# Designs tried in a protein design run: designed miniproteins, single chains, continued (3). Part 52

Each design is a single chain, and the fold is of that chain. pLDDT is the mean over its residues in the fold that is shown.

## One batch from the design tools (miniprotein)

Design m9799
Fold by ESMFold2-Fast:
Structure m9799 (fold): chain A 65 residues (1-65)
Amino acid sequence: SSSSLSLSQQRLNDMNNLGQQMKEEGERLRAEAERLLQEQVSPEAQQLLQQGQMNQAGYESIQNY
């Protein structure tokens, strides 16, 4: 039973988890974009790269919070 956790601890844990998920998703999107570039699928690769950049920006925002 975890009846002693503060809201601050839960929020910090949630932000850390969000940051990790955003970082991992960004890396996955970049890897997928590179795969698509090798297959000459430029439009989808560009969208994935842009999404990866947004995920990276989100991760950086969390780090600067």
Scores: mean pLDDT 72

Design m9800
Fold by ESMFold2-Fast:
Structure m9800 (fold): chain A 98 residues (1-98)
Amino acid sequence: MDTSPTLLHVKTKLKSLEEKKKVVSWIERQARRMGLAVEEADEEKGEIVLRSTTKSLARQAAKEIAEQMKKRGIEVEELRIYDVSTGKEEKVELLDTS
């Protein structure tokens, strides 16, 4: 059991500023609902960094966000989890479509 502050970095492959703003705002809303705080949001890049109190919550949020973005046809460039206590970083694998 490893309980440490964890950052979740979400990068999108969106092209338009309007879509980037809409998706970043949507991710922020989903994250807050799941108990994560917004650390940084860059609407022009379509990127957001979220803070979680635990690594397990960050992983759960990453999976939920990835699945919902997939259902909406939104392409994700990268999902990364950064453990602030250990300095370790891991990529979250996107869920495969069969």
Scores: mean pLDDT 76

Design m9801
Fold by ESMFold2-Fast:
Structure m9801 (fold): chain A 59 residues (1-59)
Amino acid sequence: GAASEAGRAGAAAGRAVARDGATPEKAQLSRDLGERGLALGRETGDEEAIRLGRQGANA
């Protein structure tokens, strides 16, 4: 669903930023998507979305 997709996108963006070099725009995008995934995961109870959202938010 949208929550897990947002969390996963945030996590993937964060990992790419960490490995391949960071720009402020990519870091902000990762954080935004991760926070969205976290919020949606909390609202829907999706543990996977919460976990992936945390990874993205911590980029």
Scores: mean pLDDT 78

Design m9802
Fold by ESMFold2-Fast:
Structure m9802 (fold): chain A 109 residues (1-109)
Amino acid sequence: MQKIKLLAVELAKTAAYLLKNMSAIEEVDKMWEAGVDVKTLIDFSIELLEQLIEQSRSNNDIDTYNRIQTVLTYVQNARRNIDSDPQKAYDYLQQALDILVNIGKERLK
């Protein structure tokens, strides 16, 4: 559970960073320090990803919209598998994080 929780933190922070929402980044740190469970962190990530989808749609950024939709699907699949198949949940979160990190790297160029 520790490794999957760390992935959930990274995912939530990366989503918040892409939203340019510093308060959401601080909230993830507070959630980590408070010892909230991995499901709560994943659910918060889903909320941030839904905001990214809305932002991309409003900006007519079709590429980002499609990529964030894929990320949301992976995160939702991770959430469904967290208790029954933690390894599969971990794999889904890793795939989601890889896409978000690549979006962030492209914005730095």
Scores: mean pLDDT 85

Design m9803
Fold by ESMFold2-Fast:
Structure m9803 (fold): chain A 83 residues (1-83)
Amino acid sequence: SVEEIKEEAIKEFEKTLEANKPYLKSIKDPTRLRIFFESTIGLFRMKLWALKKEHPEIISDEDVDETADEIEKIAEAKLKEVE
């Protein structure tokens, strides 16, 4: 279902951030830290767009945007934790 796909994407994103937490805490350059988050968010957006193209009957453009927005909010919260 669309809900399971959204939950899976969010879980994978959170796991990715948690696995990289020691690395993120070691980064003193805020530009490097920002690039890491932007790149990771970008990769997950691309994965969601690929899923939508394969299964347009299950995933809409709005579902992709909604999930990406939630991922961005999670990223902002994690950024504050590691600063």
Scores: mean pLDDT 80

Design m9804
Fold by ESMFold2-Fast:
Structure m9804 (fold): chain A 92 residues (1-92)
Amino acid sequence: NHIEEAIKHLKEAKEAIEAGDWEKAEKHNQLALEHIKKFLETAPPEVREEFLAKLRAAYAELAASTASEKEKAIAMLDKVIEALKEAKKKLE
């Protein structure tokens, strides 16, 4: 399941950022992105559009934030994980 694999890699990226290992986080983000791309290729249009709209809103919110880059990175990962969990529920 590409959604579950993406969530796993995003959680690993979050743990890496919390530990200060940005190189490891980047590798896990890249792996998560490959699984997200595969999910989006097969998702119904409504699920894909809602997922992308949530990511767009999250990006805009965090771009306006005065939080640190580390805090913004962790918050973005959390928002992507939640959007993926919601997409999975709609496909069940």
Scores: mean pLDDT 86

Design m9805
Fold by ESMFold2-Fast:
Structure m9805 (fold): chain A 71 residues (1-71)
Amino acid sequence: SAREEEIESLERALAAIEASDDPTVLRAALHDALSVVRDPEVQALLREALASGDRETAARLVREALAILRA
């Protein structure tokens, strides 16, 4: 389903963010997730993560996005 694809994209983004401290990896992972997710609240969290440029903040926001889709 579209929702499962969104969840999978966020799980991949979180794994990439946690595996690397490279800002290029962070940006690529978040952009990849944004290309798949359709939920506007989740999209807003991902854009906030991109704007932060901070790995810890981005991981937290991706976890919040996952919680929304799993509710």
Scores: mean pLDDT 87

Design m9806
Fold by ESMFold2-Fast:
Structure m9806 (fold): chain A 81 residues (1-81)
Amino acid sequence: SKEQLLRLARSGIGLAERLLAEARRLGVEDAVKQAEEAKRLFEEAIEMIKRGEEEKKVLELLDQGMALVLEAHELIQEAKR
């Protein structure tokens, strides 16, 4: 549903913002870039949902954002040892 997609996108923004703050604190430049891009994708997904764009296209964007979140998280964990 539209409501579930909005919740997913907002959750993704929160995750990306937390990872971005942590990546900046640790100086992990690649994680900063990935978290910034993930946040941008989730923000675009919210706009697409509000415009009534096709659910499949929204899910593709959410999947891309989540992949970047997972990659940023992995880079941060590696930096922590």
Scores: mean pLDDT 88

Design m9807
Fold by ESMFold2-Fast:
Structure m9807 (fold): chain A 120 residues (1-120)
Amino acid sequence: SELFDRIAEGLLFLLEKIAEVTDNPELKEIVEKFRKLYDDYKNKGISKEDFIEGLRKLAEEAIKVLEKYLPPSLVEAFRRAVDEGLRLLEKENPSDEDIERFQKAMEEVYKELEKLKKEK
């Protein structure tokens, strides 16, 4: 599914950007685990259900790292983006409203990340 791939890649790219901006080695390791999980989904035929469960676990691991090092506003924005993304991935026929909620949640994380960049 093109939409499924775009959501997964969007979340991966977001986490990669947070890892780059923070230069945090724990986040970089989680990015590598996410890349491997996505490669396993695309090339090794793991189920959508297994991919979503793996992504949920990696997101929980990422949030624990973010809570140690980043402002609460960025952590909460990232949590919302992950929650909306996972919800969207679980739906066989997502509505335009579901997609819009995910896009708005993603935009909020990028706004918080830009604030963090200005503090460097």
Scores: mean pLDDT 85

Design m9808
Fold by ESMFold2-Fast:
Structure m9808 (fold): chain A 75 residues (1-75)
Amino acid sequence: SKKKEEAIKLVDKAIQALREGNYEEAATYFRKAAEVAKDINPEASKLFEQAAEAARNGDRETAIELARKAYNLLK
């Protein structure tokens, strides 16, 4: 599905931003992924919003774990 592919591309960009230490950019990409995922799986959307908050707080490990859980809900 195009929406799933779009969400995954946004998550990939968020993870890249986290690797580069760009936490605000990562949070922005996770928020965009949440918006796209809202129409696919509302639970995944909420997890991406939580990943964005973790990224903004500098909690890289939690952001990655939440994003992974959200990704696994997109079937």
Scores: mean pLDDT 87

Design m9809
Fold by ESMFold2-Fast:
Structure m9809 (fold): chain A 79 residues (1-79)
Amino acid sequence: SPLERALRHVEEAIEALKNGDYETALKHAREAYDHALRAGLVPVAVAIKEAIDSLEKGDYETALKNFELARRLLREALA
């Protein structure tokens, strides 16, 4: 499902970001954003977009917080 794909990509973005692999984190974040939009999950898409914008600015702490928010919202939607 688009929701499960969004969650997988958010989790992969978080792992990549924690490993300092910012290009891989950004790639997975963009995939997660696309899947969240297709699923109609506006609050999730907003959190991912904020994480992408922070990541592109080199604000890795704010990016991580927004990815973790997106992951929480996606897990709640799957419960």
Scores: mean pLDDT 89

Design m9810
Fold by ESMFold2-Fast:
Structure m9810 (fold): chain A 68 residues (1-68)
Amino acid sequence: MKEFKEEEIEEALQAVALAGYIKGDPEGIELAEQLRAGTLELNEEQKLEIIKRGKEFIEEEIKRRKEE
């Protein structure tokens, strides 16, 4: 599995949490709360998925702004 810096994981979690608040997604809101509390436990597969979701959110946000 590929190692990621903690900062990259934190930024991805912040992006996913923000997307959750914007979309009203309970999963994203829960991730934001756990991140703030410092109780978030992730395995390597979950870390990779979070990074992927964070990047997808950023790409969609850029695309949305570009289409207006």
Scores: mean pLDDT 65

Design m9811
Fold by ESMFold2-Fast:
Structure m9811 (fold): chain A 105 residues (1-105)
Amino acid sequence: VKVDDDSPAAKFLASLFDSDYPSNVEIKVLRREGGVEVLEVKADLPLGGYTIKKFVLRLEVDADGKVRVLEVLDIEVESPTPLTPEQKERLKRAIADALNAAADL
């Protein structure tokens, strides 16, 4: 996993992709303000018959360094059929929920 920054949120995401993901995973920190970080993740992530190419996350880092995903701001998906707005929103929620479940382990 390639990480441009040593932020707590970037380290958390990198740990989730360690050893189980292709070497092409890239994490960039776009913004850090007041315990909130915005990160861009580029990957070839298979999910629900789609390939997720890029997603942008807004995450909260608490005083103890615990990371929580607040929302998925954007997603780029490779699909044989374009996603409807409803499918895109469901996919964003699924990603946020999965990452938060992993954070609680």
Scores: mean pLDDT 75

Design m9812
Fold by ESMFold2-Fast:
Structure m9812 (fold): chain A 79 residues (1-79)
Amino acid sequence: LEEKLREALAQPDVFESAAALLELAGVDRKTDSAEEVREKLLALILQAPSEELARAMADLLVRAKLLTREEAEAAVRAH
């Protein structure tokens, strides 16, 4: 998981990184509601192997407009 997260975050395009994180979170864009997408992304942040990766994911997902800053920061604090 750590290796895949670091590779996703290393992408130069924020939306390519966000797409990789959506795959790692198990998001199905055809069937998942916006709420289910958010819950899966927040769970991925909580499951991050380090606080560094949790914060990096949170920042990227906020930049991609997939999470609010408040939701992402709450997940990082709970990590």
Scores: mean pLDDT 77

Design m9813
Fold by ESMFold2-Fast:
Structure m9813 (fold): chain A 72 residues (1-72)
Amino acid sequence: SAEYDAVYAEQYPVALASAKEKLESGTITREQLEELAANNRKAIPTLRKAGKIKEAAILEANADGIEEALAE
């Protein structure tokens, strides 16, 4: 949906930048970030079924952003 895409587009660069900063500063481990991404990813189907469009988009953007930061 347009709302999902808009929320995702806004949140993704924020999530990516935050994950990169935390990895570079050492405030969080790679393992902790992997767990955070997995937890965000796991919650998405339930939120989508509940019609929680904005929340689902935020969690997907967070998971994708973290996964991209970890791939560097």
Scores: mean pLDDT 88

Design m9814
Fold by ESMFold2-Fast:
Structure m9814 (fold): chain A 91 residues (1-91)
Amino acid sequence: SAPPPELIELRLDVKIVKKEGEAKVTITYHRVLSAASGTVPEEQSGTNEKVFNKEELERLLEALEQLREEMEYLRETYGVDLSLSVTEEEE
């Protein structure tokens, strides 16, 4: 069997714009996965947008804090290049 792809780099940018009790959340990601021996690493990037209500936003912010802690652990333990940026704005 081919070895599973290994995460080498992950950059995650989360932009939150709050307006009138709702939040527009934009998530931009860039990831690099190791490929099978002798192939070029696979790079993938994308952007997703969703409108969140107050309760959904609170749950998202809790999940992002947990993700930040996990990413710090993985970076320190395995030396992978992981970054998470969260920006909050009000209109």
Scores: mean pLDDT 77

Design m9815
Fold by ESMFold2-Fast:
Structure m9815 (fold): chain A 76 residues (1-76)
Amino acid sequence: NEDIEQVEILATTLIDLGTPEEVAESLRDYIIRLIEEGVSLADALDKAAEIAKEKYKDELAAKALRTAAEELAKEE
């Protein structure tokens, strides 16, 4: 599944930006779960960005996820 592969790449990018591995993996698992439930990748990324900001207080991760969601929404 190409969406899942993209989410795995994003999780690695979050770790490179300084997000703890446990947090990045939690966000990855959350996004994959939403996609499997029928949520679009763009909407799943937006929801994950909110969690990154509100729960984990990681504004860089939230911005990266939101930017990815915005780019995908333009391609839909």
Scores: mean pLDDT 82

Design m9816
Fold by ESMFold2-Fast:
Structure m9816 (fold): chain A 58 residues (1-58)
Amino acid sequence: SMLDEGKEALDKLLEGAPSMSREALLQFVRMWLDDNKASEEVREEVLEYAEERLAERY
């Protein structure tokens, strides 16, 4: 599903760029969602997942 693909893309980004800032990570997530024409529901779920993952770092 697009939701699973979005979460996988984020996990891959977090593994590849552990020092990336919260703002930069959220920007890349938003760009990925826009590029894939994600629905509002998928966008909200992926961004919430991103914030949960980032809370572990900060």
Scores: mean pLDDT 78

Design m9817
Fold by ESMFold2-Fast:
Formats: C-alpha cells, structure tokens, sequence
Structure m9817 (fold): chain A 91 residues (1-91)
C-alpha cells in the first residue's frame, strides 16, 4: 500500500542519517522483511517474517536505547509491521 511505502521510506531515510552502521543495517533489514511480509500469503511464512522483524526491533531497543533517531525508527517499524500484517492477512 502507499501508506506502507511512505512509512518504509521514512524508516530508510532515518537509517541513512545514522552513523551507527549496526543500527542502520538492522533497520534496513527490518524494512526489507516488512516489504516481503506484505506480499506473503503462507501463514507460517507470515509468522516467521513477523518474528524476525520483532527480533530486530528488540535488538535495536537493547543496542541503542538512548538514540532518539533509532527510537523513532522503531516506532515507524512497529506501525509498518502492523500495516504489512493487515495487508497479508486481509487478502
């Protein structure tokens, strides 16, 4: 959806502004998985992709708890995951 792509574009823009390569790469990986999840139709694969995104979010919260940009990216990733799950499960 256009809403999902707008959120993912904002997430990627935040990632590009980060000096922390580990946090940047984790955020970009989560965004990629969310795009894959939005197009997935197999419930087992949807679950696996969602768990991978949740794992990355938890890693980001542990690695960069005081980074305001990373925390904003986490907030947008959670919303993007919600939209991608809605798209995958509703079709």
Amino acid sequence: SSELEELLAQVEKIAESLSDEIARNLILEAARIIRELAQERDPRRITGLALRVIGIILDLERIAPNDEKVQEAIKLLREALRLALREALSQ
Scores: mean pLDDT 89

Design m9818
Fold by ESMFold2-Fast:
Structure m9818 (fold): chain A 94 residues (1-94)
Amino acid sequence: SELNRELILKRVKELIQKKGGTLEDPVGTHERDGVSSVTLTITTKDGKKYRLVLTQHADGTVTVSLYDPDGNELISTTMSRDEAIRLLAEINKI
């Protein structure tokens, strides 16, 4: 899971730094069927939108998934809530 977390961060950095991407304001916490989610949208210089979705489960773990503009899953991993908070902090520093 640690390697997949680093790979997600690397992919997000590439979208922002190499593809001229901008991080849109986060869509607020979304409650769905007892599960909370947050979506971060990265819009590249050519107008394509990638989505990073963080889903918090009832057990306190967080699934982080990166989707391409067509809605295909590029990478997914499940991590602790504290690891997900650190990942978000690292992304916000880009």
Scores: mean pLDDT 80

Design m9819
Fold by ESMFold2-Fast:
Structure m9819 (fold): chain A 81 residues (1-81)
Amino acid sequence: SFREELEEALLEAAYREGYEAARASVEAAEALLAERRRALAEARERARADGWTESSRYQLALMERQVEAFAAGMQAALAEA
């Protein structure tokens, strides 16, 4: 479905971004990961204030998966000698 294709594309993009960022600069990649984690924390606080709607839970789960994908991309690059 369109939704599943978008989710896959977003996760692949996050992984690629983390990989490429870490290859260029580990410090810059760590800063980008910290920014993504901060955005996730802020979104979680907003979701709590809004009463944990199904939409908010879905967006948080997708954001969490994107943070994980970015970190996985970084890890893959760092393992490359």
Scores: mean pLDDT 87

Design m9820
Fold by ESMFold2-Fast:
Structure m9820 (fold): chain A 100 residues (1-100)
Amino acid sequence: SEILKVVSLLLAMVGELQGIVLSAERGDKEGAKESLERLREVLEELVKMVNDPEVRKLADELLEKAEQIAKSTDKKEIEKLSEEASKLLSEIQKLIEKKL
């Protein structure tokens, strides 16, 4: 089922973003990079399945925020970027839900 695949990718997107944030907060740069690479793969799969330019734009913006989080050493910056990334993630989820 394509619906089950999309739901799985949405859950993976949430999990990988949380992995990036937690690794960055702990100073685990390798863990943050690994979660970032998995997030990139999840977002590309999701964008290909949904085939919507608005979803691609939001996914690209989310990836840019995730890259900034992974590179950050400042807890306040990580917290701010995490809030912005979570908002983008919620917007992606809402757009995809409307298409299901």
Scores: mean pLDDT 88

Design m9821
Fold by ESMFold2-Fast:
Structure m9821 (fold): chain A 72 residues (1-72)
Amino acid sequence: ATEEAARGAVELARDPQKVERAKEFALSNPEAAELYSLLLEIARDGQTAADRAIEKHPEHAPVVRAVREALA
């Protein structure tokens, strides 16, 4: 669900180790650069920003889930 994806994105953004792993992944895979940018935005603005971003761009929900699985 969109709400679960927003919470997942915030959880990912609050974990400095997972943010660093996402950065390394983005450096190796240009396609992941947008995902890393999203995580930085959420880390800056928090849960409310995550909720609004996923609401405006529901296509990001599967992306957040994929990143969480890749970084687990």
Scores: mean pLDDT 63

Design m9822
Fold by ESMFold2-Fast:
Structure m9822 (fold): chain A 56 residues (1-56)
Amino acid sequence: GTVASHTPDFLEAEDRVIEHALEVFDGNVKATADYLGVSRKHLTKRIKKYEERYGV
């Protein structure tokens, strides 16, 4: 599908998507990144931000 170019910065939405995807793939970053349509490097950076925010 086509990714929207005009997306607001909703950290809560991103955090929920990351959490759900990681749960589905049992913490597999590569599979989660592929599922979300992002690079593994980009997802790793997002996960780091999520962990920093929620202390996980």
Scores: mean pLDDT 69

Design m9823
Fold by ESMFold2-Fast:
Structure m9823 (fold): chain A 70 residues (1-70)
Amino acid sequence: MKELREAMIALMKEVAKHGSQEAKDAAVEAMNAIAFGDEEGAKEYLDRVIELESDNPEIVEKAEEVKKLV
């Protein structure tokens, strides 16, 4: 739980600084899905962040880290 929270916070910070608005919205939905125990929904939103930010390797790496912990 603590590692997942820290990874999600790191992703949210990176997306807030360098991501699109659509990626920010998807990251918020992933965070909400994680909070409610929706592992499949969380992965779908994280995949959306990765797709939207494919040209931003730091965001992709952070999203992949969160996916491994879900």
Scores: mean pLDDT 85

Design m9824
Fold by ESMFold2-Fast:
Structure m9824 (fold): chain A 94 residues (1-94)
Amino acid sequence: DLLAEYEKEKKEIEKAVKESEELAKLKEELEKEKKEITEKARKNLEEVETPSEKERELLEEILEGLERIAEGVMLVELRNELKRKKKEEEELLK
């Protein structure tokens, strides 16, 4: 189940963030950027003149999709930083 795998990965990233000050700071920065981007996108989409009820529903669906994409990008960035740190640690030990 994709949902169970997503939750497991998210929990693993959260644990790593709790153990690393650098990852905690990166998470805060990424969450701030995500919020600013999604708020800007929402404002631009809501400025459409006289949307029909159907168009309004489509806009809400698009905004939800953008929020999910932004969250996914944030998780990928955090995962990439984790992999980079583990690789650097491995090279120092060898």
Scores: mean pLDDT 70

Design m9825
Fold by ESMFold2-Fast:
Structure m9825 (fold): chain A 96 residues (1-96)
Amino acid sequence: SLEALMEEYIAATNLSDAEVASPLFAELRRLLEEALALIERGEEIPPELAQKLLPTLIVLVRDPGATAAREFAKEFLKHLPESNKELKEYLEKMLS
């Protein structure tokens, strides 16, 4: 799941090997891994984590062929707290 998400992100953004080796890519991987672990445990995603991942999710879900990304985004929506209603509505519209 995490590996498929990272592969879809690299494809969507045409990242070079140097960019994939960057601290920014390592941080993105860490944030996605944290979100996946929360989803697996049935826990809510903290608002701060959701805000950090939002730009990445927008990029990933633009491609209707991005199967792992779209599945991740659907699970992510289920684990957002009700206080993030605006973010939920935005992502639901992107997945339509």
Scores: mean pLDDT 77

Design m9826
Fold by ESMFold2-Fast:
Structure m9826 (fold): chain A 60 residues (1-60)
Amino acid sequence: MVDPELILKSLLETHSGEELLNDEELLEREMARILGSDWFKLPEEERKKLMEEVKELLKK
């Protein structure tokens, strides 16, 4: 299982939390970049769930 906290750390190296929360397409693109082929192996439902988990972490 991919760790949302590790994804969050990688995202925050290049973007602000506010920027990622306000641009869902940017968040999806950056998560795809970080996870690479593993992102595209995830079912659509699991991708949505992982994005929501990362969004919850970004709000804190």
Scores: mean pLDDT 79

Design m9827
Fold by ESMFold2-Fast:
Structure m9827 (fold): chain A 93 residues (1-93)
Amino acid sequence: RERHRELAEELAEEARRRGLSERSVQDIRDSFRGAELLGASVEELEEAVRRAREALRLVEEGMSPERAGTLASASIGVTGIKVAVKKLAERRE
């Protein structure tokens, strides 16, 4: 539980450092919690954080912080979907 919280806080701090609003930071936190609730492992959440950080780097390329935050949240959402798909595949085996 604390490890999941630490990952979420590290991502939130990166978002703040890149100029995202508190609302965008909260959206990222909510997306992270959603993936966790869908059964994502620590390793899957670490991968989600890596992808979200890649989205946040688009601020350096001139993307608005709001749009970068939306992409980061969406990237975490994709991890939740992949977790659900893996669980379905396990049932077939």
Scores: mean pLDDT 76

Design m9828
Fold by ESMFold2-Fast:
Structure m9828 (fold): chain A 73 residues (1-73)
Amino acid sequence: SDDPRELLDTMRSHGPGNRVGEDALQTLLDMVRSGRLSAEELLRLAQEGLKKNPTSPRVQQLLDLARRLLEDA
């Protein structure tokens, strides 16, 4: 899927060490690099994901990465 919300859901649904979750994270980052998704949009999606699943370390990692991208802009 190339839908950022579906990729975020895939990340939340897969536990640590699962390749599918890691590939979903990489796809989201590639979308930001290609301009298909802004860093601000990624930040909003990560905040929504963390609100729904506050115990997800992968979503927290995405939130931290989105904040770094905004600082570098």
Scores: mean pLDDT 73

Design m9829
Fold by ESMFold2-Fast:
Structure m9829 (fold): chain A 59 residues (1-59)
Amino acid sequence: SSLEKEIEQLKREMKELGKQQVDAVAKGDEDTKKALTEKIQEIHKKIEELEKQLKKLKE
């Protein structure tokens, strides 16, 4: 329950950062694009770890 809620929150955050990344690309803001890409990758790794934990708890 708690893990599933955290995963959903992180997925929403990643989606919002993805929109900001598209805007940064359109504006030619390479520094912001790089920073957002790094944040998205960090969140993606965290989601993968939490999903792995959730699967183990359901086994």
Scores: mean pLDDT 83

Design m9830
Fold by ESMFold2-Fast:
Structure m9830 (fold): chain A 84 residues (1-84)
Amino acid sequence: MKFTPEILEKLTFDELKKLSRDELKEFVKTFLGVRDDSGSIGMLESALQQILDGKFSSVEEAVSQFGRLQNQVRKLYDFVMSLQ
């Protein structure tokens, strides 16, 4: 699926939760503007999946798990919470 700014603005929590692993990676690339390096994209997709699954009680808990990616994880957390 190709993510455009219009699709990102209309994306619901339930639609995000139904995305495949590869679709979540493409979402992360588009939303955060990150390059196609396998390490960062894989970790950020994993973070997004954990946020969608409600594994974190706070943004503080979410960012503590992801050291160097704290700012990107915070942006993903805030976006997901804005959809609920």
Scores: mean pLDDT 75

Design m9831
Fold by ESMFold2-Fast:
Structure m9831 (fold): chain A 77 residues (1-77)
Amino acid sequence: SLEEKIAALPPEVQALVRDLERFGKVIDVKVEGDKVTITIEGAISRELAEELARRHGLRVVEFKEGPGTTTITFEPL
C-alpha cells in the first residue's frame, strides 16, 4: 500500500513527504535505488520543491507537471 511505501522511506524523505502534502495529496511513491519519485495531486513550483528538498538533505533531479498532478524525483545531496 501507499502507507507502507511511505513508512519504509528514510526519515528525511518522510519529512519531505509531510511538507509536500501541504501542496496536494500524495498519490504515489516509487523508490529506485537512492532515487525517490513522489507524485502529488496538486501544484508546487520547481523552485519551492528544490528549497524543501534542500532542508532535508535532498535535491530535485526530475520535475514534471501534468494536469492536476506534479511528479518530482529526489536524491540525496
Scores: mean pLDDT 88

Design m9832
Fold by ESMFold2-Fast:
Structure m9832 (fold): chain A 98 residues (1-98)
Amino acid sequence: AEERRELVAAAGVPVALLIKEGRSAEEAVEIAFEDPEEAIRLVVRAARERERAPEEELRELERLTREALEAVRADPEMQEELREKAEELEKKYKEYLA
């Protein structure tokens, strides 16, 4: 249960970044699964620019994000949890921007 929540949360980071850039919840999840390398690059870039994380932490973040995306893609239940979380984030951003 704990590991599942952590994996979904980690996979949710690139999805949240894509939604913030104007993608729908459905589009964000599809992009993260179809192009995981782009999703990973978005997460690493965000951490580098906003958090100024050291290279060692960026490498670990890349590894964890890849692992999370692979795990969520392989598990239909985790995919559903990610989609539900993405829909909540999209609604929250629409209300915030309105």
Scores: mean pLDDT 80

Design m9833
Fold by ESMFold2-Fast:
Structure m9833 (fold): chain A 91 residues (1-91)
Amino acid sequence: SIVDEIAEVLTKVEGVDAETARKIAEWLVKNFGVKSVGEFYALAANPEVLEKIPGITKEEAEKISRQLAVIAAEDAGVTNPKALELAKKVV
């Protein structure tokens, strides 16, 4: 399911356990109607969206958003460190 796919991506974020990842994934699918991992990455690029999730602080949202930008770039096949840094600024 899309919830399972998003939760697996979120577990790659430092400090996000499987239970927290699933809660975030379920909340975003329910409240924003996320249908793909790509839509999830686009939505999560805005830390203000993650802050709306119950239990997520502004600081945590910003950290998760930053790490997801790197994960999204890697998922897209970007492995060059300078290209990853550019992706973090664009996403």
Scores: mean pLDDT 77

